# Designed miniproteins, single chains, continued (5): the designs that were tried, part 67

Each design is a single chain, and the fold is of that chain. pLDDT is the mean over its residues in the fold that is shown.

## One batch from the design tools (miniprotein)

Design m18313
Fold by ESMFold2-Fast:
Structure m18313 (fold): chain A 76 residues (1-76)
Amino acid sequence: SSNEILLQAETTLGMARMLVWVLRTHPDLSEEEKAALRARINKLLAEVKELAKQLDADSQAAIDAEIAEIEAELAA
């Protein structure tokens, strides 16, 4: 159902946000570990983008806005 897809998208975004928090705050990450973490975050965001295509326009817009916020934090 659309509600289950929305829940899956929000849960996956929550995982991406947790990894961004680790990337930004962990004091001892190597460059290789940072690269691996960025790759995992990008994979989760790609999965959410595919889920968002199955949602109504309002829900898709909300998810797209959350993805844009995470992508902006990764670029900073």
Scores: mean pLDDT 88

Design m18314
Fold by ESMFold2-Fast:
Structure m18314 (fold): chain A 66 residues (1-66)
Amino acid sequence: LSEAAREALAAEIVRETGLSRERALALVDELVNRQPMSPEESAALAARYGVSPETVDRFGVRAVLL
């Protein structure tokens, strides 16, 4: 991801989930570096960040398309 794309995706995560910018950026980095993820890995990542597995799946797709 470009820095601009990473920041834009993190800003969307902050808006939808209420995570801090730092945690949202860390989640973007995890989503980019862990693809493909199993359902178990997605659920574990979601639990670690306090978001839904659906949120992880949605932003994971966005991270791959960027």
Scores: mean pLDDT 79

Design m18315
Fold by ESMFold2-Fast:
Structure m18315 (fold): chain A 78 residues (1-78)
Amino acid sequence: LSEVERKVREIFEPLLEGMTKKPSEFRKYVEELAKKAEELGFSQATVDALRALTDAENWLEFLMRVPVPEIAAIRDLR
């Protein structure tokens, strides 16, 4: 739905910004996000999903692996 699409874009803005980077820079960027997620007390599932994103073909698959309560908090991983 268009409402969900807008909210997803806003929540995942940090990841979308990373996708505009070169592949080597993107890999480093998601590793930094994974470290920050650990510091902020995100679940191990979310941390593992962020690390898997460096080799993942689709960040949307990452979204499907993250617990729903943590999805909105991903925006704060700056």
Scores: mean pLDDT 63

Design m18316
Fold by ESMFold2-Fast:
Structure m18316 (fold): chain A 61 residues (1-61)
Amino acid sequence: MLNLPTVRMPESARELSDEEAREILRAYMDALAAQPDPLSPEALAAGLAAMREKLAEVLAR
């Protein structure tokens, strides 16, 4: 394959339960959906921040 598309995921996704991974993804999607433009740097920053916040909470358990 010449294109070899790669998806970049946070480290957390590989060791979390499916339920915990869903919670983190949901926080990310929720933050993104709250923005008028999901492709804006503000929306991406908000999504990433929400995801990292939830990830930190889960990993601190």
Scores: mean pLDDT 68

Design m18317
Fold by ESMFold2-Fast:
Structure m18317 (fold): chain A 90 residues (1-90)
Amino acid sequence: TEKEKLKQEMLEAFDEAIARAQALQQQAEAQPKNSSLAAGAAELVAELKAARDRAEKIAETKGAEEGKKLADEVIGLADTSLERIEAGIS
């Protein structure tokens, strides 16, 4: 259904953001000078995983559109933080 498609797209967007955060965490962990950036990336991984679970539950209880709203807000904020971490690793 259209609602199932929207939910799947939402979960895939979270999975992409989590993968990006995990990749940046690994890159930052490679150099001790980037330990704070590695910690920041690890925290974003945890936050995105928790938000994914919340958004999925909201999609099931309040509707896929409401879950997507939360996803768009959380992923948008995370993308800004991930861009700062990526720039800092350089």
Scores: mean pLDDT 88

Design m18318
Fold by ESMFold2-Fast:
Structure m18318 (fold): chain A 93 residues (1-93)
Amino acid sequence: SLKEETLELGKELIDTLLRYLAGKATPEEVRAIAEKIAELYAKLTPEEQKEVEKELAKIGIEKLTEFLKTETDPQVQAGLQQAIETLQEFLAS
């Protein structure tokens, strides 16, 4: 389904963004996935959009939390913690 395809691409975007931050992916690869997600997302119902957003936020929290466990730079730790808190607040709303 379009919702399932959008979720799969969203997970791929998260993985590609993490690779990009590690210097292992290009801005073009990130952009290509993001553009395809935007196209599919626009075709979803408002209810399906909310479901996709919440599922991707949960995955984002999990991956950012794993990064935080191994990060030694205090400024990066603070940024990761803020991102996690922002996503948690979104899920609580």
Scores: mean pLDDT 82

Design m18319
Fold by ESMFold2-Fast:
Structure m18319 (fold): chain A 95 residues (1-95)
Amino acid sequence: MIEEALRHADEAADHLAEAAALSDFEQEVRLTMILMEVVVAKKLLEKGDVEAAKETLERARRRLEELLAETENPEARAHIAEAIEHLEEAIRLLE
């Protein structure tokens, strides 16, 4: 299950990078910071720190939900929504 959670975290990171590329500078910075949190969670999973990784992914998911509410670009919205779904699945797999 950790391997599948890591794969979902990777897919979330890819979608966040795509959303950032479609965003204005301020939103790109916010998306990049959330992307870095996902990268940290991946490193925690690789080290076997499942609880810290789960907490980090849950924080990233909450921040993305807030950002999605403020996002107007439909392509960026789609990528943020897919990133949220992948983070939710990663968190579920860590139960």
Scores: mean pLDDT 88

Design m18320
Fold by ESMFold2-Fast:
Structure m18320 (fold): chain A 61 residues (1-61)
Amino acid sequence: METREAIERARELAREGREEEARELLVKTMTDVLVAKGVPERAARQLAEEEAERVLREVRE
């Protein structure tokens, strides 16, 4: 799944109250994209978790 498509889907899930599923989708997709670009998996996961929380916070506000 492309990053943009994953962000859109995650926002929909969060609006439906499925925030955990939204977070999991964002973290998985962003980690995969960053690893494909050469970021080490641990660093990619940390960056993905930070970005996922940012997206979810925007939906909550």
Scores: mean pLDDT 79

Design m18321
Fold by ESMFold2-Fast:
Structure m18321 (fold): chain A 86 residues (1-86)
Amino acid sequence: DLDAEIAALEAKYNAVFQPEDRKAVLELEVMFGMYLIADAVDSPNIEKIKQELLEKIKEALESESEAVRYAAKIIKLRLEKYESSR
């Protein structure tokens, strides 16, 4: 159940989040939002935007910040859920 996995990760993220994590987390959210917009408008750049999002997720999963790693896992699951609903 993806919703249960996301909720569990959000609880862990909230427990470890520090203000210094905000920029990195916001960058992940912005890139995910850019992909959703690109898909909605049938952007010719959608493949590039998706690859940039996937690379950012990969980098964030290797972050020294536990909160940033949880944020990356959450965005990855949200992306999987979105793709499954297409």
Scores: mean pLDDT 87

Design m18322
Fold by ESMFold2-Fast:
Structure m18322 (fold): chain A 86 residues (1-86)
Amino acid sequence: MNEEDLRKLAREEVDRLAAEAEAALGDPALRAAIEAAVAEALAKLEASVAKLKPSEEKLKELKEELETLKKQHRLYLLEQAQAAAE
């Protein structure tokens, strides 16, 4: 795995999350917010990866961090949406 493989995986995951949000929530505004937050987090991660020139082992660690970050962003957005809906 290399930087390009990480970008491909990140893109596939964004597409998956967007599809799930659209199907589950039916709210295009919430879907757009989730897509934007995930895309922003991925852009920051890509910048960090480019700076570090990671080895395959480090790239595996970054992939795991990416999964954690996506889960945190999704939970954070759901929490914000719930707070706004009150």
Scores: mean pLDDT 63

Design m18323
Fold by ESMFold2-Fast:
Structure m18323 (fold): chain A 68 residues (1-68)
Amino acid sequence: AEVTLVVLDENTVRLTSSGKLVVTLESGEVIEAEGSVELTVEELLYSEIYADGKKLSIEELAKNLIVE
C-alpha cells in the first residue's frame, strides 16, 4: 500500500495509507486504523508499523515526507 507521512506540528505526524494500518507502540498497545492514524513523533520512532501486512521503514516514510 502507498503510505505518506505528514508533519502536522513539532510533536505530531499523520500516516495515511490506501489500506489497513497496524501500529504497535513501545508500550505494546496495538492501534488498527483504516486510511490514517495520528501519532506523536516519539510514538512513530519507537513503534512497529505495518501497512497491508508490509512492515514500514522510517527511511521509506521520510522519502514521502509532507509538511502541512
Scores: mean pLDDT 74

Design m18324
Fold by ESMFold2-Fast:
Structure m18324 (fold): chain A 71 residues (1-71)
Amino acid sequence: LEEKEREVEEARRELEEAEREAKRLIEEAKKTKTPLEESKAGMRGLALVTDGWVRLRQAERALRRAKEELE
């Protein structure tokens, strides 16, 4: 059970890193002063955060299943 909790913690950290990378991409795009580049950075950031979110949801689901198995 603690192992599954560590997996959730790991996935949460990865999501936080994805959010930081997304923010970095958007800030870099703003320096170009081009709406198209800002849009591209936004889409890339959304994809990174979405991937992190999916991983976190899978880890949370696995933890829930493990708790059900013990109950």
Scores: mean pLDDT 79

Design m18325
Fold by ESMFold2-Fast:
Structure m18325 (fold): chain A 93 residues (1-93)
Amino acid sequence: MPAPPPSSASEEEKKKIREEVLRQTAAKIRVLGDAIQAGLEYGKKGKDVKIAVDKAVETVKRTDVLDPKEQEILTKEAVELARWAWERGKKLA
């Protein structure tokens, strides 16, 4: 009984890997987008930047598709974006 060799697995594996990478990338983009939205909303409302930062951290914790190390990096990025968006929202108020 010859086992089917994964010789065309490169093409199939590439599709599966790309879908997984896109899924993780989409999750990261969504987290960063939510952080920007929180910053803008709370900045426009004249609320403390800490509230926007707390929301950004909460959004990262809800993302369960990333490794802990990547989650830590994403948390720092989300916090910086929330602060930046908060300044933008404050100017819009």
Scores: mean pLDDT 77

Design m18326
Fold by ESMFold2-Fast:
Structure m18326 (fold): chain A 85 residues (1-85)
Amino acid sequence: SREQTELRALLFYTMAESSIFVAERLIANGNLDLAQENLDDAERLARRALELAERAGNEDLVKRARETLERIRALRAELAAQQAA
């Protein structure tokens, strides 16, 4: 059902946000390899949230998932810069 699809999208979205939270703290603590793993997990979860949100027609959740993916992209760039330094 649409409601079940929306609930699944919200669950994947929440999990992606949790992985980002962990990744940000790992970057701050200099644990760059583990931060990379958490950003990889966050991206997979956020992409699933986006796909499910689009299928459900939930425009707010689509917007949130896209914003989450942009934040992951920015954090990956920051992480890559720190790894290269």
Scores: mean pLDDT 90

Design m18327
Fold by ESMFold2-Fast:
Formats: structure tokens, sequence, C-alpha cells
Structure m18327 (fold): chain A 94 residues (1-94)
């Protein structure tokens, strides 16, 4: 699936945009604790995939989820929540 082709950082970017709404590459870099160049490279791939759109707002470039990007981010969140619940169940059994 498309989700299986996404890197961990691409998934983290989608989830961050889902939680915080539209952000600049600099804001994403600060939240994710990675370089702005790394974030920008991943954002460009997500734009090419149609999951993220970019807009110029004054002097800043702002990135937001497309409709498809929101759907994909929701699926990633559901998968991560399922994995977290399975980890908690294993800890209760140990």
Amino acid sequence: SLIDQLSGLEKDILLTLREHGPLTASQLADILRVSQSTVTRNLNRLVERGLVERRRVGRSTVYSLTDKGREVADLILEEREKQRKEELEERRKR
C-alpha cells in the first residue's frame, strides 16, 4: 500500500500536520527535532505523492494535508494506536 512506501519521518510529518494543522518546514523541523533540509526533502516527496500541499502565506511557505493526506494520516494513527495497545497488553502479562 502507499503507507508501506512511506518512511518513518514521512509518517511523522503527516501525523504532526494532522495534530497541529498547517506548519512551515522550520516549525516541523523544531517539533520533529531534525534539520530543516531533511524536513523539506521529505515534504517535497509528500507533495509529489499528493498527501501534502504547499501555499505561500506572506513570506512563508506553509504546508498542509490534502484530503488524501488526512485519510492516510488517520490510518497511520490507527496503526500506531493498535501497536501501542498491543505493547501495553504485553507489559501487563510480564
Scores: mean pLDDT 85

Design m18328
Fold by ESMFold2-Fast:
Structure m18328 (fold): chain A 70 residues (1-70)
Amino acid sequence: SLDEVIERIENAKTIQEMVKIYQEEMKRLKENGDEDAYRELRRRVLPLLTEKIIEALKKYPYSTDISKLK
């Protein structure tokens, strides 16, 4: 279920894990030709990733977990 994948992304402990789950599911949906689910996943996940990155930068500006983010 797409909702289950989004819940996994929301519950991921690190930004790196969120990105990994997102990329793996995007690849799977693309390979399956499920274009509607691909677009919906992108639409729903990008705001979540953005919010998590901003939160991490605010709380941990020098953390290794965000050092690769630009």
Scores: mean pLDDT 77

Design m18329
Fold by ESMFold2-Fast:
Structure m18329 (fold): chain A 87 residues (1-87)
Amino acid sequence: SKLYPTTFVDVKTGEKVEALVSEDTLKKLEEARKTGKTVNLKFTKDANGNILVSVETPIPGGVGVKVLDIKKEGEKVTIYYEYVVGG
């Protein structure tokens, strides 16, 4: 499966995470941005030290993520997000 080099930017703190995202995960992030739906982001580390990101259903009443913007420049993807408390 193709993996996309992706920078995740927390817009409130300015913190950046360099990660790899699958095409399926990227489509879920694009849908979350389009709908404004809260998601959960799961960060895992592979055997080579690469950070992988997956999208999960948010925990009801817990902290979730709003995807605010997605920018593509060639194969590089940048995701702008903020943490929000779910209702």
Scores: mean pLDDT 81

Design m18330
Fold by ESMFold2-Fast:
Structure m18330 (fold): chain A 88 residues (1-88)
Amino acid sequence: SMVERRLELEVGSLIGIGRIGMWVARRTLDPQFARDTIRRYERLGREILDEARALGVPDSVIQRLEERLRRELERGREALREIEARVA
């Protein structure tokens, strides 16, 4: 559906912005910026999924988007651990 395509693009954009934020944090060795980036896309990701549920998007679509967001969040947390290890 058109709604599903828009949601996938919105999730993709959020992931892209999150990856850029983590790239900046890694290059500047700024763990606080990394934590703020992770918190921001966790919050925005929840808002996107909550809105999708409110709009009646099928659970199968929501589950797929949630898994995609969860996987990217895990990568972000791994990057944060590497940054923290380098500044310790």
Scores: mean pLDDT 87

Design m18331
Fold by ESMFold2-Fast:
Structure m18331 (fold): chain A 61 residues (1-61)
Amino acid sequence: SPLSEAEIEEAARLLGAHPKFAHMSREQRLQAARNAGQVGADLGLPVRTGEEAARLAVEMG
């Protein structure tokens, strides 16, 4: 993933506020953010920020 650790942490924070991910642990939300960043990279999608990674994670799960 081209995302920094700070962007992944921001994505996980945003997912924590989302009802779809609120039931997950912080570690599970961090993993979802990292997975979304990797999927975005693999598909050539513009996932460059924590907000973009969080949006993709919501679409995927």
Scores: mean pLDDT 83

Design m18332
Fold by ESMFold2-Fast:
Structure m18332 (fold): chain A 70 residues (1-70)
Amino acid sequence: NEDEEIVIKALLENDFSIIPEDVKVRPAVTGEEFDYDDIKRGGVAVEEVDGELKLISAGSLIKRAVDRVL
């Protein structure tokens, strides 16, 4: 998905002006914030939910998987 690639590039460059106005980006987990180190290490994933792109950290993905079992 090209929109996902654009969002990741914007995060890596810390330049959100390259994201098209029609692309909606929100954290998948309420209150989650992303920093450059997480993104640079590939610790961020992009999910499409209800037509919106949502960012989620690798740590939150792992936590979600663990919490499903417990």
Scores: mean pLDDT 58

Design m18333
Fold by ESMFold2-Fast:
Structure m18333 (fold): chain A 68 residues (1-68)
Amino acid sequence: MVAEGIRAALAGDLDTLREAVNAEQKAAGIPPLDDAQVEAIVRAVRNGYEDLLARGRITPEELAAWLA
């Protein structure tokens, strides 16, 4: 679940990310995310991983393993 959302965010697949998050929120009785909220999550996830990669805190291979 979390890994699928992170993979979708890094790929820029807003539709897959929205579907994954909204399915879980619907099951919990929480209102679904709008497009602006999905875009904000994508940007935050991407910026976080790009910062970790730039600082050498994570390698591309480690990122791939975390998303598996």
Scores: mean pLDDT 67

Design m18334
Fold by ESMFold2-Fast:
Structure m18334 (fold): chain A 62 residues (1-62)
Amino acid sequence: GEPVTEEDLKRAVEGARALAESHGASEAQIEAAVEATRKGAEGGTRDALERGAVRGALQAAA
């Protein structure tokens, strides 16, 4: 996958937080979703970032 830019990470984190909030997630669940997104970014590719964002969204929905 493509390298993750700072803007890509910011957008993904904002999206994960907004999605978690829209599902009525607690503050702890929102932080967990954001953390999962950031950990995805540690893979250094957009694919890893996307997987982190999906993981965060699924965690918020649970």
Scores: mean pLDDT 68

Design m18335
Fold by ESMFold2-Fast:
Structure m18335 (fold): chain A 106 residues (1-106)
Amino acid sequence: MIEKLKEAIRNNNYVEAAELAEKLGDKATALLARTLHEHEAEIDEDMIERMKAAMIGRLEAIENKDEEEKKKYEESLIELIVNIKVPEGDPEKARKLEEELREEIK
């Protein structure tokens, strides 16, 4: 099941990835996939690839029960989402979004 989710992410099928993540109870991956889908046109290809790599790395850390690697990828994803949704660099908006994401990303 996680393998299908990773394949959807690799193939840029973020809608399918969000649906698969929700079925698995992975609210964090569902949020991340929706973020990519909503902002894909506004993001550089390099940033998209970094997001995808971090999402896949997090899923692989979950499969391997590597809690430290999981947390590392989650922090990277939070930073990337904040940069995507708050490109103007507003410190107040960035802090609020970071706090919200830490509650949703397990």
Scores: mean pLDDT 80

Design m18336
Fold by ESMFold2-Fast:
Structure m18336 (fold): chain A 88 residues (1-88)
Amino acid sequence: MEEAERAREEQEKRIEELLEKYRKAGDEEGIKKLEEQVEIQRKVAEALRIIGDAIDELLALRKAGTLTKEKEEEIAKEANEKALEKLK
C-alpha cells in the first residue's frame, strides 16, 4: 500500500511539474492539452480506485464466507458502471 501511494504521489508531482513548465513558457495550447491529459489521468485514477475498492469488498466477503455468485456479480456490475461513468 505505501509503495502504491508513493508511486501515485510521484506521478502527480511529475504532472504538476510539466504543467508549471508549460505555464512558464506561456504555451496556452500546450497548457490546455496537458490539462486535458491530467483530467483523463484523474478520471482513470478514480475509476481504478472504484475497481480496487470493489476487489477489496469481494475479498472481505470471501474471507467472511458470505460471498455468493449473485453478490459477486452485483458488486462487479456496480463497480464497472461507476468506473465507466468516471471515464466519460
Scores: mean pLDDT 75

Design m18337
Fold by ESMFold2-Fast:
Structure m18337 (fold): chain A 68 residues (1-68)
Amino acid sequence: SSLDRLRAQGEALLALLRELAATESPASFRVVADWALAELEKLKETLSPEEQEVVDQLIAEMRAIVAA
């Protein structure tokens, strides 16, 4: 399903962001993370309510990684 695919892609993106947070400078990491967050917010506008909930959870988890 599209929801299962979104969840799987979201988990892969979160794993990549955790690696970037560990290996990149904070400034470089922040630029990439801010861009990715902006793209997810734009994508959210085109999605169904059920898909928007999955993306909202992903955005929240990405923001938590950035704040750590």
Scores: mean pLDDT 84

Design m18338
Fold by ESMFold2-Fast:
Structure m18338 (fold): chain A 72 residues (1-72)
Amino acid sequence: AEKLAAAGYSAEIYRALKETRDALEAGDFEKARELLTKVFGMSEEEAEEALANHKELAAALAEYLAAVEAKA
């Protein structure tokens, strides 16, 4: 049960991270902000700071996604 629940949650988070990365690459900062606040639970201040450093955020997301894919 725990392993299946973790896999289901991980799949949803993985999709959200990938969607956020794609929005950042497309320059859709409004969509990225909505994903950061609604899906990841960031405050408006945290999301604004992350988007101000969108290159760093995109790099961090790419590293995390690559690590998840390498483990899978």
Scores: mean pLDDT 70

Design m18339
Fold by ESMFold2-Fast:
Structure m18339 (fold): chain A 104 residues (1-104)
Amino acid sequence: SSKPIDVTIEAGENSATLTLRGDLPGSFLGTLASLIAYEAAKKLEEEYGIKASVSVEVSPDGKTATGTVTHDGSGEKAAEAIKEALEEILKKAGLSYTLKIERL
């Protein structure tokens, strides 16, 4: 089996950042980060009434993709929404992952 994607979620006061690293094309990592971050923003709006915005970036070397969810609410809720979206999307894609959650 292929190596898992390394996932880090960092919870800040007004944002949560998802970082994906793996032996996959940067465009694919960027697509995954985008899908996860936008799904997390949707969950925040629909479940908690928290308005969120999303930014997605792929590193210059193409090895890392980051999705940042900025909100007027709880970084813990944003991190939870990202975790839920991550689990759903990566399971659907048939991808294994490791997860680390960090508090900023």
Scores: mean pLDDT 81

Design m18340
Fold by ESMFold2-Fast:
Structure m18340 (fold): chain A 101 residues (1-101)
Amino acid sequence: MELDIEAIAGNPRALLELGKQAYEEGKYDLAIRYFEKAVRLDELLGQPNPEAYLLLGEAYFKKNDYEKAIQWYEKAIEASKDNPELRERAEKFLEEVKKKM
């Protein structure tokens, strides 16, 4: 049983913060759920967030789901046209995943 994620579903930034906390605690399935909620809300608001894509990729990488990690890192790179720092982080993680395959 998990926290009621729907209680905070209206705030994508709060969802990212809770996801980051779950990630740091090694709760990768919970982190993925929070990040997926944040991604969906940002996309519904017409404001896709490359940080959420990057974090989702990192969580899948920790679960050894390299195919999904690659997918989300590539989305983060594509969405980071005006954020070179985040794009560089996503490219670095993408390179690390490819070394595992």
Scores: mean pLDDT 80

Design m18341
Fold by ESMFold2-Fast:
Structure m18341 (fold): chain A 76 residues (1-76)
Amino acid sequence: SSSQEAAVEKFIKGMEEVLKKLEEGEISVDEAELYLRIGEQEVRELYEKGELSEEQAKKLMEKIKEGRKKIEELKK
């Protein structure tokens, strides 16, 4: 539905904002990791409830993986 697509886009924009703030030093690595962990749990729960399609869940999980990769690079 259009409301689900809006929620997916809002989640993606939120992830991009968190990663930008991490790169700019406005948030800690621990704060970014917590955000990604909560986001992953929310995606799983929404998918299990049938509120996200497989493609929507995959898209959101790919964004979470990108975030984790950036966090790992910043720990080096």
Scores: mean pLDDT 78

Design m18342
Fold by ESMFold2-Fast:
Structure m18342 (fold): chain A 71 residues (1-71)
Amino acid sequence: MEEALKELEETAEEIVKKNPEAKPLADKAIEKAREGDWAGAATNLASAAMKSPEIQDEAIKKAVEAARRMS
């Protein structure tokens, strides 16, 4: 659980560094993950990644891996 949360937080931080406008969605993804809503976390993280085309594939892959480990 905590390792998956840390990977999600690292991915969210990387997205925000590339596009600060994605911060609200990245923060929401982390919040959902902390609440145990991994599906909501993955969806919000994917939405944040969509605002940063340069890292879309990497962020989506990490979100899927985190959600899979919690499912």
Scores: mean pLDDT 71

Design m18343
Fold by ESMFold2-Fast:
Structure m18343 (fold): chain A 80 residues (1-80)
Amino acid sequence: SYESLGKYYAELAKKNPFLAAVFAPNAIYYFEKSGNKELLKKVAKELSSPNYRKAIDVLFENSKDKELAEKVKKIFDKYS
């Protein structure tokens, strides 16, 4: 399920802080697709530290999938 994928990537972000900027956007993306807004809000807040936000913005500036990047950024902005 999308919720299970979101939980998987959230755990990867927590276990691998140096790669959290890559895993956190994936977690948010899958939680958004799951429709579980409460879990999405909770995880987005936990992963929305200034350091994660800055790294995510840098990654998305160079993303080939601009629509996906914009959607994930909007989710972070909404829940942080």
Scores: mean pLDDT 68

Design m18344
Fold by ESMFold2-Fast:
Structure m18344 (fold): chain A 63 residues (1-63)
Amino acid sequence: SAKIAGGLNVLDVLAEQHDISEEELEAMRKALKEGDFSVLYKDLSPGARALLDSLLKEMEELI
């Protein structure tokens, strides 16, 4: 969907601004495609959590 595509583009941009592992980035892409972010709040690094918060804020504007 356009919302998922937009979210993936935002995620790629935010990944350049945050110190995040490739594994955490891939988990966020998967969660976005599946529409379930709840699992990501377990054991996230501070940088990954900040990125997720930024992604959700940007995604709110894409709705």
Scores: mean pLDDT 71

Design m18345
Fold by ESMFold2-Fast:
Structure m18345 (fold): chain A 82 residues (1-82)
Amino acid sequence: MGREEAQRGLDMGQQGALEAKTNEGSMAGGSGALAGAVGLVLADKGDDEGARRVGRMGYRLGQAGLAGGTDAKKGAELAKEV
């Protein structure tokens, strides 16, 4: 269900934002949390597939924030576009 994927994205994004060891990682995690939150809104509006897509993106951004490195930099670049 898209709402569950969005919630996972929000939770992982928040963890990445709070626990990242770098500013780039915190930006990636924060972007993930925002994507998860948007996914929840989409799920509430009946866009279950949209919620899944942005929820999964949020989850990946949160994980990238925690891991650091190249993926965290890509997440930070996406955050600048928001």
Scores: mean pLDDT 77

Design m18346
Fold by ESMFold2-Fast:
Structure m18346 (fold): chain A 112 residues (1-112)
Amino acid sequence: MKEELRKKIEEIKELQKELIRLLEEVKKVTHDENLVFEAEILIGIAGIYIGLAELVLDTHPEEALELLIKAVEQLIEAAKKLRQATTDPALKEQLDELIEKLKKLLEELKSL
């Protein structure tokens, strides 16, 4: 479980990085600053959960798993907010792809 959770943490960080990239692209084209701000807060909360999961992973891997599940749920919600904030079809498609990747990762975490 610990080595598998370490791999999942790295996968979550890569998807978080992609979401932050899409956040910056949505900020350039949106007029819905409130949805962007809500997404930024959710991404921040996810970052806290990831950091806490890394901290407790070696001693409490089951607690780390629960924190990673919460982190991915926050990233999915943030991606959905960004999708609502944009009318750009290319950005919507990239966000839909990211949401599906995050949902798959969430199912994989819940199966551990």
Scores: mean pLDDT 90

Design m18347
Fold by ESMFold2-Fast:
Structure m18347 (fold): chain A 93 residues (1-93)
Amino acid sequence: SKDARIAQLKAQADELEKKMDELGKELEAAIEAGDEAKVKELLLKLRETYLALVDTLDELEKLGDPEATDKLNALSKKNAEFTKRLQELRDKK
């Protein structure tokens, strides 16, 4: 059913958001420790979690959840800002 699918996807989105928060805290700790290998690993995990969250929210949007559209727009803007910041750091080699 549509309602059951929406409920499932909302639960998945909540879990993915929580995982992103946890990975973000681990990333901050790795940066403070100067662990470049761990930073790289955590950035890849954050990207994978971000893409999974985008896919989940996109499916929710297609099912007519208005909150999903707002969350997708906010997430896309945040990701664009983060990507630009990482690119600037790479260009300073």
Scores: mean pLDDT 80

